# Designs tried in a protein design run: designed miniproteins, single chains. Part 114

Each design is a single chain, and the fold is of that chain. pLDDT is the mean over its residues in the fold that is shown.

## One batch from the design tools (miniprotein)

Design m3970
Fold by ESMFold2-Fast:
Structure m3970 (fold): chain A 100 residues (1-100)
Amino acid sequence: MTLAERERELVDFIDKLVEEFKKKYPDIITDEQYKVIRGELLDLYGRILAEFPDLTVEEIKALIKEIFDEIYKSLKPDDTVENIIEKMRELAEKKLEERK
């Protein structure tokens, strides 16, 4: 897989996750907050590439999905977007440390 193909596939995967999240929680997520969540997932992707350059596209997708699934399971009716982002960052740190 070329670098360009790898990047496109991961960006498309992130976009799908964010669209599903927006569809599930339309009253919680504004268009502006939707962009923020997308940015956080892209930042996570960049961090994974920097810390684990030997990971395959499939392994990176699995890791991002695991973090997203844990966020989804931990969501409460009173969670704000800021709380969701904080939980996502905490779970990302935990998952990345588990791979060291």
Scores: mean pLDDT 72

Design m3971
Fold by ESMFold2-Fast:
Structure m3971 (fold): chain A 91 residues (1-91)
Amino acid sequence: SALAAQLAEVEAHVRRQAAALVEEGLISEEGAEALIAALTASARALLTSGVATADEVIASVDTIFAAMRAHPEAARAVVLASGAPAEALLL
C-alpha cells in the first residue's frame, strides 16, 4: 500500500540518520535502536491518522537530528525520552 511504502521510506531515513550519529559517537548502537523504534512508531501514528504527510514527517525527523548534532547533550536526552515519540517528532 502507499502508506506502507511511505512508512518504509521514513524508517529508512531514520535508520540512516541514526547510523550517522552512532558513527559520530553521539549515541550508542542500543540508543540508535531505541530512537529508530520510537520515531518509526510516531511516524506510523501520524501517517495512519492523516495528521501529517510523509514529507512533513521527514522534515520533523531532520529537525530532531539537526538539533542533536548542534547540541550533543540533547542526543542522550532524546534517546532517553524515546517512550514519548510523538512529542519528539513535533519539537
Scores: mean pLDDT 77

Design m3972
Fold by ESMFold2-Fast:
Structure m3972 (fold): chain A 61 residues (1-61)
Amino acid sequence: SVDQLLLEASKENVDQKALVELCTSTYPSPACQKLCLELVTSSDPQERLNLANTLKENCPA
């Protein structure tokens, strides 16, 4: 779920490779994969929240 992805991306010791693989396996659309990758690589909590909301509204998982 996007909420789980947001939680994992917010951890200090995040496994970036695992999150990247999760993004590419969860979303078939390149646009949605890009949004997911921006979420998991963002260091800004507000940006992560905005990207998570965009994924929930516009991207089927």
Scores: mean pLDDT 77

Design m3973
Fold by ESMFold2-Fast:
Structure m3973 (fold): chain A 81 residues (1-81)
Amino acid sequence: DELDRLADELAPTHPELAELLRRISEAVKNKAPDVEILFLAGEALNKAVKLGLRDYARRLAEIFGTVYAAVQKVVDEKEAA
């Protein structure tokens, strides 16, 4: 829902980013694995930052913040090994 709205806002100017956001929304609706959703979320955030879309990058980071925190904990565990 929120991702679909962001995709609609971005579609006229940044169609590739809009398509990526729709893919994330679809993955969430289809209950895809968290790792797959996080990978797509990372791609979207990276693309928004590279395009200079600061406000959209922040909105995306907020949406994915909780999921990113969970993945960072797993990565830190593996790096500590």
Scores: mean pLDDT 72

Design m3974
Fold by ESMFold2-Fast:
Parts: structure tokens; C-alpha cells; sequence
Structure m3974 (fold): chain A 120 residues (1-120)
């Protein structure tokens, strides 16, 4: 909990610092590590999913798709942690579960995404 939140904050800080310095590879790596941390069940995170997309979108055209995918993974993780607070509608929950399955929200999917972004 507290340690998980502190690590998320550190990774977010490293990501922003890399973006500011124009180090696209480092920004992408920090964003990916943050996504892995969120997917592995950090119960609390104050890092907005949009911050991941913004950081990676500062790289070449190929990074836009990776940024959208990484942001979606982070958003799905946060949404999964807040099930029942976001919506009591069973149809909305079914759609969220189908989307999580489609994205394969686990370490393997995040690693595959990072490998794709590293090609940039």
C-alpha cells in the first residue's frame, strides 16, 4: 500500500524528468515499469493514466499506438480495482471484463508492449 504508492510516485517522477530532458527511451521504460506496477496490484495510485499516454506520445509516430495501449492498460487496472464504485450495472461490468480479457492484462502483455515500444 504505502510502499506501492511511493514506488508509483517515483516511477512517475522519473517518467516526467525523462520527458522534460527529451530522453524518449527512458520515458518509455519508466512508463512501462509504472504500468507493470499498476497491473501487479498496486491498490492505490495517484498517477493519471493520461500521464502515461502523454509521456510516450512525445516520441515518433509509432509511439502513439504504444502510448494509447499503455494508457488503456493502466486505465483498466485502475478500473478493475474500483469495481462496484464505478458502476453497479452488470452489463458495464461484463464489458469491462471482456475488455480486460481482450487486452490480456498481465505481465506478459505489458512486457510485449514494452518490447514493441523499445523498437521506437
Amino acid sequence: AAADRARAAELHRRMLEAVKSGNDKEATQAAGELAIHLLRGAAESDVPPLALGIAVSRTPEKADRAADYLEELARQRLAAGERGVISDDPEVQKRLEAEMERLGIDAVVVIATLKEVEKL
Scores: mean pLDDT 49

Design m3975
Fold by ESMFold2-Fast:
Structure m3975 (fold): chain A 98 residues (1-98)
Amino acid sequence: STPAEEVDADLASLTSEAYHLLREGRYEEAIELAGKRMAELAEKAGLDPEKFAELGREMMRALAEIVELLREGRREEALELARRKQEELLARVEEMKK
């Protein structure tokens, strides 16, 4: 229970902090935060923190780009990017399985 509680707390903290940074247009800081938090979660789980940091940064970069496109009214481009990034993420997760 304790490890699950720590993961839930870390996820809640990450989502709250990332939301504020994205809302303020502080995209680079949101990307770095996601990398750091994903690395910390991976380390606690006995997984590769470097690979999870890279994954976290990539996911947040994609979200930041989608948010920026939406703010610019470029809705169709935002949806296309979201679709492509979802496919890339699923492929990467599969590759991380031994």
Scores: mean pLDDT 79

Design m3976
Fold by ESMFold2-Fast:
Structure m3976 (fold): chain A 67 residues (1-67)
Amino acid sequence: ATQEQLDAEVSVALVEIMAAIALNIPDRKEAEETLRKAEEFANSIPDPQAREEALKIVEDAKARLEA
């Protein structure tokens, strides 16, 4: 694996962790703020495939938060 591949995998994993944390926050405003930060981080991922995967994780978490 290249450093770029490793960095991409770690970045996606971090977004997954942030999304999981957000879904366990009882305060909706704090949960939304955490997901907003996760989305900002996802958008900063240089790898297009990893960025798309991370953004989908955030989108799925937002949908679950509204359920």
Scores: mean pLDDT 82

Design m3977
Fold by ESMFold2-Fast:
Formats: sequence, C-alpha cells, structure tokens
Structure m3977 (fold): chain A 87 residues (1-87)
Amino acid sequence: SMEELRKEFEETVEEIEEILEELRKLAQTSDPATKERIERGIKSAEEYLKELKEKAEKAQTEEELRDVLDQARILLDLLRKELEMLK
C-alpha cells in the first residue's frame, strides 16, 4: 500500500540521517583533508535526500513511491559502506 511504502521511506530516511550524524562525528576527529571530504559527502547526501523527500511527497502511485524508496535504500547502502571504510 502507499501508506506502508511511505512508512518504509520514513524509516529509511531516519537510518540515513543517523549515518550522516555518525559521519559528522568522524569528521570532527579527522585530519583537515579527510574532514573536508566527509563534509562534502554529507552535503551532497543531504541535498539528494531532500530531493528524494520531495519526490516521495509528490508521489501519487505505489510504483513512484517504490522507485523513490529504492533510491533511498541505495543511498543508505552507499553511506553505510563509506562509514565502514572510515572506521
């Protein structure tokens, strides 16, 4: 249902925001070059997440919501991999 897909999207967004917060914490203890790289990545991810939130809000079909959810899940996976590489 549209309602279940919106809930899954919101849960995925919360997980993305949690990882972005962990990346921000790592940036604060990193050397200047690594900090700049992480902060640039966070900014790009936040801009993309904002676009995904707008697409989800405008979605009128389950197919449109599923596509946006899939994009959010790909972003989540990429951020998780980045976080693991920085540990």
Scores: mean pLDDT 89

Design m3978
Fold by ESMFold2-Fast:
Structure m3978 (fold): chain A 71 residues (1-71)
Amino acid sequence: SMAELRRIVDEAVAELEAKVDRGELTNESILETIDRVEKRARELGASDSQAAAYAMAVALTAIGFEIEKRL
């Protein structure tokens, strides 16, 4: 369901946000999170484009937090 997709995204964002707060966000952790979200979204019936969009939203949100914290 869409609610399950939103929960997966929210959990992924919270995980990356915690890493940003510690200054420990890495490109590897972002890519692993993208892959996990994309795979789970597809399993829940999202299209390839939708799954990629959800994963990208998570990654961009985390990068946004990192930029904001640095500046």
Scores: mean pLDDT 78

Design m3979
Fold by ESMFold2-Fast:
Structure m3979 (fold): chain A 90 residues (1-90)
Amino acid sequence: EEEKRLEKETEEEYEKNRDQFINYFKAIDPEAFQKNPEKIEEIIKFFVSAQVYKQNGRTDLANEAYEKAIELAEEIGAESIVQFIKDKQE
């Protein structure tokens, strides 16, 4: 089942890159991180999922994941993170 394989790959990629993305997002928007650390983690999960889906040719799932990451970032006012994700969605 392709969905289970993508879920596993997404989880592995998230664990591998979690600290790097947390440090990066904390650097570009420290106020949003301080106020909403749990939401930042959710944003990172969707962002990593989008990257994995894109790499596997699932453009449909990648765009949905990017859109969810952007929506969460907009909810918490993390403008720098919104711009970063939009640049990567390209």
Scores: mean pLDDT 81

Design m3980
Fold by ESMFold2-Fast:
Structure m3980 (fold): chain A 69 residues (1-69)
Amino acid sequence: KEIAEKVVEEMKKRGLKYVSGSELREILEKLGVKPSDELFTRAFVATSATPGIANLDEARAVVERILEA
């Protein structure tokens, strides 16, 4: 829950309305979260409406899915 909020705040600090999978993984690594490639890809693909990118709400949902697994 707190990590998902920190991810959204980091995106806002960077002026990002959208993140790529690589950008979201970099933000998660900065926050000490290192999901497996399989878990990350599964969560990202299940959540993003546009292939390869996630908006603020989608990024939050991806992080929540990763932390629940």
Scores: mean pLDDT 80

Design m3981
Fold by ESMFold2-Fast:
Structure m3981 (fold): chain A 99 residues (1-99)
Amino acid sequence: SPSPEIKELVRLLLEAEEALLAGDEKKVEELRKKIVEMIDNSKEEFEEKLKKNPLTLLNVLQILLEIGEKNGFVEINGKKYSIEEFLEDFTLAVKEELS
């Protein structure tokens, strides 16, 4: 099973995609703040890139992979992930939520 931190990130992102489809801008901003709070490394870069892109699974995955490539890791709620570990856990969490 994916880590609890990655499961929570994916769950919030799926809620954000539903809010985007509904045009619920207030809910999208609430979820954006929660997601930014989860990211421990390069938080300011992450937040700035999220302002320029829709809050979707694909966009957040791409931004976090870019951060991981630059820094050698992604840190989410106090846990460090290699790019490979993050991608594997993220993919598993998406698969579990969409099943």
Scores: mean pLDDT 87

Design m3982
Fold by ESMFold2-Fast:
Parts: sequence; C-alpha cells; structure tokens
Structure m3982 (fold): chain A 79 residues (1-79)
Amino acid sequence: MEMVTGVILLPRELAEEYREAIRELVASFGGRFAEVEPSGPVPEVAYFLVEVPKERVAELTEAIRRLTGGRATVLFEAG
C-alpha cells in the first residue's frame, strides 16, 4: 500500500487540546504521527507530521477538519 507524508498545522493552543485526538485518528486510518518543533521564532503554530495510506488521505483530511472545526490546515504531497 502506497504511503504518503503530510503536515497538519494548528494554532499552538489547539494543538495542545487536539494532539491526542489527532494521533488516535491518524492511527485509526493506519497512519503514523509525529510532533515536530518548528525551526523558527513562531510559537503560535504547531506542526504535526503524518504518514498515511494514499487511499485514506481524503477521509483523514475531512475527519481532521471536522474534529478541529476547520481550524487545522492539512497538506499532503501533491502527485
């Protein structure tokens, strides 16, 4: 199964609140989750690296947007 890498961006305060729920959600889609510290002076945004099956990308993206009320940005590799 082809895996793709993506990034989930959230305001820092929401990242602390939703971190576990997002990790569990990614795992439920057969993916992997890692929190990354941003290289830079911008503490208001958190970055989560995720790796998921390519066929599950659309479902996971929608689930994360629903979970966070549309306040998360989800970016996966294009192509």
Scores: mean pLDDT 76

Design m3983
Fold by ESMFold2-Fast:
Structure m3983 (fold): chain A 94 residues (1-94)
Amino acid sequence: MQLNRIGLRTGITITDGQRYIITSSIYQDSNGNRYMFITTLDSNGNVISINIQQMTQDQIESWSSYFNQTTQPASGDDSQIASDINNNHIENFS
């Protein structure tokens, strides 16, 4: 199946005193179905889990609202934008 990446978000979460980096990538197939790839990294950058799920309409609407608010980059350079993204709390997109 051919998938095209249409979104990417990275954030940091803290669970039981451990820091994790969570990267959420959204892909769309040729039929318009959307899939979320959630990758969890430890504080050393090692991949500890990968979860793939097909997005529901409610998830698409919730995520689209977030994307609509963030489609304009924050005023500043790419370094500031990356810092803001990496400081966002991303828990679960179930």
Scores: mean pLDDT 59

Design m3984
Fold by ESMFold2-Fast:
Structure m3984 (fold): chain A 68 residues (1-68)
Amino acid sequence: LPALAVFDRDGDGKITPEEIAAVAREIGFKPGESVGELLRRAAAHHGVELTDEQIREAAEKLLDYLAP
């Protein structure tokens, strides 16, 4: 899957919430942007469409990285 391969750092042909969260962390938030908006923007930049489940899981991983 060409679009998913952009987020597949392990090369197994599958995207993980951790990979999505890592990309989102690298691009960073815009002022006033929500976690879901950031994750959708990261996915859209690489042509990936995320399910609500993938967004929720990736948001949990991203919030772990951004914890105080």
Scores: mean pLDDT 65

Design m3985
Fold by ESMFold2-Fast:
Structure m3985 (fold): chain A 68 residues (1-68)
Amino acid sequence: SEAEKRAALERAAAVALASLRAVGASDEQITEFERFVAELLADDSLSTEEALARLERHALQLYLQAMF
């Protein structure tokens, strides 16, 4: 369901945001990530599994960027 998809993405995003903040991600990086999550939630062509995979990949890319 849309509610289950939203709940799953919100949980994954909360974990990712905590990790990004812990490694010193900028406010701009945090805002970009939150916008990306909102776009995933708005994209009705994506399954929950596909949306989660895209979220996790994007979070990892930002995490690696924040680490240097």
Scores: mean pLDDT 86

Design m3986
Fold by ESMFold2-Fast:
Structure m3986 (fold): chain A 80 residues (1-80)
Amino acid sequence: KELAARLRELAERIKAAKTEEELTDAALEAAKLMKTDPKTAPLYPEFADKATEAGLKATSVEEAGKALAEILLEVADKVA
């Protein structure tokens, strides 16, 4: 429950990011959480691949943030 809530909180922070720095900080915090928790560690490679693809396709911080938040919400649903 706590892990899913934390991932959803990070997804909201990512959606609210107005700068590349804000987006990167929230994304790195999410990545660290996913790598260290046993429930999400197996999901991290898929998350990293999707996040990288979203970043390459995005033309703005807002677009990248929306895509990354969707990916995080999918992970949160899997561990809820």
Scores: mean pLDDT 80

Design m3987
Fold by ESMFold2-Fast:
Structure m3987 (fold): chain A 90 residues (1-90)
Amino acid sequence: DLDERLRELRRGLDDVVAEVERMRREGVRPEDIVAWLVERLEELGFDGKGMREFLRKLGKSDEEIADFMVDLVRSLSAMIDAIFKIEERR
């Protein structure tokens, strides 16, 4: 069921965003947030390691990499939510 798979993926993405917000409030280091984000993205089927290495080669800091990954996760979650709502209306 595509709808169930989309719900599971969206739930995972929303959980990632919420946890990063908690980690930032608690003063977790950017490098530790990035390492955690890489593992979560890979569990969700994305190339988190490749993304981290590419951004590091571009001279991005771990703080900037974490911001990019969070923005990507938020955008993916919003797109999946929109697709799910379209499918529910059919």
Scores: mean pLDDT 81

Design m3988
Fold by ESMFold2-Fast:
Structure m3988 (fold): chain A 77 residues (1-77)
Amino acid sequence: GAATREALIKRAKLLAVEAYRELLKTGKPVTLSLQVGNTKIEVKVALDGTADVTVTDGDLKLELRYSREELEALLNS
């Protein structure tokens, strides 16, 4: 449902921001993975600060992309 999708997107954003923090610290591309129960979130942040996120929750699969500007805004909120 919409509530589940919104919760997964919120978790994806948090993990993407964490990966972006790692990029800022190391200057290298970052891959982070989180698995809790049936939910798996994988984030890949490129050198340009763009994040590609895959969320798998049972049979649900979401592919999300965040720009550097979006991650910067989330980091400062």
Scores: mean pLDDT 84

Design m3989
Fold by ESMFold2-Fast:
Structure m3989 (fold): chain A 83 residues (1-83)
Amino acid sequence: MEEEALKAIEEAVEADKKGDLEKAKEYLDRAAQYALQAILQGDLEGGRRVIEAIREAIPKLSPELAEYARKLAEGLERFLESA
C-alpha cells in the first residue's frame, strides 16, 4: 500500500505537469485512500509516511492542485490524530 501510494503521488505530479488536473486529482485521491486504509489497519506509521509524501509533493504541484493536496493532507492528519 505505501509503495503504491508513493507511486500515485508521483503520477499525480506528472499528470499535473501535462495539464491533466482531473487525472492528477484521481491519483492524489488514490494516495489518500491508501493512507486511510493503512490507518484503519493499525499501520499509523505507514499512514503518516504517505501524508508526509503528499505534503512534500505540494511544492511540485500547480497552485490549484497544491491546495487540493494540502486539504487532503490536513483531513488525513485530523483522522490520524483521532485514530
Scores: mean pLDDT 84

Design m3990
Fold by ESMFold2-Fast:
Structure m3990 (fold): chain A 71 residues (1-71)
Amino acid sequence: RARELAEEAARAAVAGDEEAAQRAWDALVEALAGASDEERLAALREALEALARELARAGREEEAALARALA
């Protein structure tokens, strides 16, 4: 599911695990290879929301606010 992959990528990225973040992101892109523009935009919003939550959890509130504004 795109939401789960976006959450995994966001957690790994905020934790500094670049390899795990890249794997989750690659899996998300592959899952969306046949998707419509609408589905891709929905997945991007879910990814930004997941990133905002993980940034807030890490105490990076300014970056979290920016991610929420872009979602």
Scores: mean pLDDT 77

Design m3991
Fold by ESMFold2-Fast:
Structure m3991 (fold): chain A 97 residues (1-97)
Amino acid sequence: GSAVWDVTRQSLDGRTLTVDLTITDGDSVVSARFEVTEDGVARLLSEGSRNISDEVKSLLQTVLRSLDEFLRVEDSPGLRAMAQLVKSLLQDVLAKS
């Protein structure tokens, strides 16, 4: 299938970025809310997943591999925090699937 990644909301409150993310592929849906601080701390605030297919799981595993390669070479605290947050989200979705 073709997965669609939508950032449905962004907000800035001082030094914290809050993001709502939805990933859809057919009937499979993953939704998450997370925050990233300017000091490179990332936190998953809420998560939901529904009807996760084996094809979506394979896609998420591929993205995890790409994030691991990115984290090996990236030194920016903010970009590392974002990558670690996405990695945590995908790991949680796979663990619950």
Scores: mean pLDDT 68

Design m3992
Fold by ESMFold2-Fast:
Structure m3992 (fold): chain A 76 residues (1-76)
Amino acid sequence: SMEQMRQMMREAAREQGRKLGLSDEQTDTLFDALMAGLSPEELEALAKRLGLSMEQVREIARAITDAELEARERER
């Protein structure tokens, strides 16, 4: 289900965030922004507010994308 896929993506984001030394609250805020489809400029502004580098944002975004691809493969 879409809800299960979203949960898997959120868990992947939190796991990557913890590896980067981020709180779950910081990671959840970034996850919700990425899922809402924020522009690169809006993501950069959010990253500055959360005290994150754009490299950290990209690493979390990659973890989310990898989790989505894995979830989609299981639907075959």
Scores: mean pLDDT 82

Design m3993
Fold by ESMFold2-Fast:
Structure m3993 (fold): chain A 61 residues (1-61)
Amino acid sequence: NAVKAANLDVAARILLVGAEILPEVSQEDLDAIRGTIDDAEAAGSDPEVVAKLREELDRLA
């Protein structure tokens, strides 16, 4: 579902930006972002976009 994939991709990007602004990022927040990225991949998001989101998450962790 392309619409679901696009919505999850945008949600993951918003969560990553939000996490970067926080003075600390909890493991629960990181797990929630990872889950959203995994859901985006499962919904059919572009593999290159998914890879970039994972790179950004790894940088925050």
Scores: mean pLDDT 74

Design m3994
Fold by ESMFold2-Fast:
Structure m3994 (fold): chain A 84 residues (1-84)
Amino acid sequence: MTLEEAEKYLKSDPRVNFLGKGKFEELKDKIDKNTVVITDNKEVGEEALKLGAAAYINLKLHPSIAKEAIDGVIKEYNNFLIVE
């Protein structure tokens, strides 16, 4: 799953509050304890967790389970952010 495919998938689910897609520096102020971060960049994911993100999903590290991981976190969290 690409970041573009993840964006389309998240926007299709009415439970999801899609906060945005962009660069870490543009979106970091939206990251809090209720935010799930989706990224292809492990350093970005780790920085998001340091800022207090509820979880992060790395689409490049585990592409075969990315959809299942997203489905799992949608049950617990509403606020989603895609970071490039």
Scores: mean pLDDT 83

Design m3995
Fold by ESMFold2-Fast:
Formats: C-alpha cells, structure tokens, sequence
Structure m3995 (fold): chain A 65 residues (1-65)
C-alpha cells in the first residue's frame, strides 16, 4: 500500500538523516502529495523523497555558513 511504501521511505531517510527529522517528514509529505496528484509513480516516491531531503539538508548547511 502507499502507507507501507511511505513508512519504509521514512525509515530509510531517518537512518540517513538522523539529525534532520523535520526534513524527513517534509520530504515524505511532499512525495505523498505529488504521488496523489499523479505527478509521481510508486517507483519514483523514494528517489524523489531522497532528492528533496538531500537538497534541504544541503540548504541548511549553506545557511549556517
């Protein structure tokens, strides 16, 4: 189910970005919304959520410089 896919993606992103829980939740929420609007396939949910999370973590690092 979609919820199972999103739960698995959330777990993987949390493991990768343990210090950025809000970024993980935001990335999962954006991927869900785009999937529900028909902009993403199931196979695209994880790589898209990962790309958003990586981008947001990078942006936070830039703001600290």
Amino acid sequence: SLEEILAEVRERLTARFPDHPEVVEQSVAIARALYEKGFLTEDQIEPFALAIAETEVWAEEQRRK
Scores: mean pLDDT 84

Design m3996
Fold by ESMFold2-Fast:
Structure m3996 (fold): chain A 62 residues (1-62)
Amino acid sequence: MKPTPLVEDLIKQGNTEEQARENAIRLLEGAKEFYKKLVEQGHTSYEEELKFLDEEIERIKA
């Protein structure tokens, strides 16, 4: 599987591909929680960002 740019950057930092994927998922999950809070505060435009983050997490897990 071709790594995503985020996973590739983490591999360049000395992580294995598995570690890079785990770290990338952790970062994306953190971003999801941030955007969920914004949507809960009435910033509904960030709902598209949440969908994008879910899709990227699934791509990394696959």
Scores: mean pLDDT 75

Design m3997
Fold by ESMFold2-Fast:
Structure m3997 (fold): chain A 86 residues (1-86)
Amino acid sequence: SETTEKLKELLEEIKELLEAGKLEEAYEKAVEAGGLIAEMLESRGIEPRSVEELLNDPRLSPEEKELIKEFFELAEKLQKELEARE
């Protein structure tokens, strides 16, 4: 889908920015990706939940679940890197 394609692109950009040490730019892209995930969940009538609950939601495809998992893993890594910098 268009949403999964855009999310894949954003996740790849976040990875590249993290590898380059561009934490502020990675954060901005993570905000965009999080917004896209929120829109996807809202369009399916899924209320905000823990990542574990989202990964078990039958309304999400396996591909969407993989992208959500990857997003949360990258977001946690980014948060940890930002905290280490401050």
Scores: mean pLDDT 81

Design m3998
Fold by ESMFold2-Fast:
Structure m3998 (fold): chain A 75 residues (1-75)
Amino acid sequence: MKTVELAEELDREKMLEAISGMSKLESEEEQAERYFEALKYIPKSKEEEAKKILEAIEKKDLDTAQRLLLSILLS
């Protein structure tokens, strides 16, 4: 199981950049990598939410990963 290093503070701009380019990707694997990259911009204070997103990515449940990432971006 791969762990992700979380950010010190929430970087919404970087998270949006990570997922906004996803429409150019064709594979679920490439989309999963984009969501995984976005996890690096979630603060350690939201580690529980980041963990749930990571679990969704590992299961290739990209709809859940996207929903959880958007909830963090919009909060």
Scores: mean pLDDT 71

Design m3999
Fold by ESMFold2-Fast:
Structure m3999 (fold): chain A 80 residues (1-80)
Amino acid sequence: SNEKKIKEKVFEAVVEGLLRIGEITDKRVELRRKIKEQKLSEEEKEELLKEYEEEAEKRNKEFLEKLKKIEEEIKKLKES
């Protein structure tokens, strides 16, 4: 039934959210470790932070697009 498919899509969105929280946490831990352990110059730290922010923005955009697709699939199932 469409109700079962909707529930599966909602669960998929929840799982994607939890996976994204884990990825953000892991990336922040990795960034802090690199800054702390590698005796980086201020310029190297600024470059590392810039790369982190650019990748985080890209990943956030990809995550939001993925959620939007799930939302659109749920909408189509509700209209069926």
Scores: mean pLDDT 85

Design m4000
Fold by ESMFold2-Fast:
Structure m4000 (fold): chain A 72 residues (1-72)
Amino acid sequence: SSEIDRLKSELLGLALESEDAELKAAVLRALNVPNPDIELLKQLLEAARAKDAARARELADQIVRKHNGEAP
């Protein structure tokens, strides 16, 4: 999806410019997921823009668990 590609590009840019190791790790972990949930990616982008590492980690966990088919 071109929308997913655009969101991933924006997230990668923010991660590369960030000084926060936790935020970088969360974003990069989510970017490693093929075809992630678009709504979760949008929320992750907003968390990254806000420099909210804790929220980014929660959202990255949700993206990874959803991709792996893990129960909530």
Scores: mean pLDDT 85

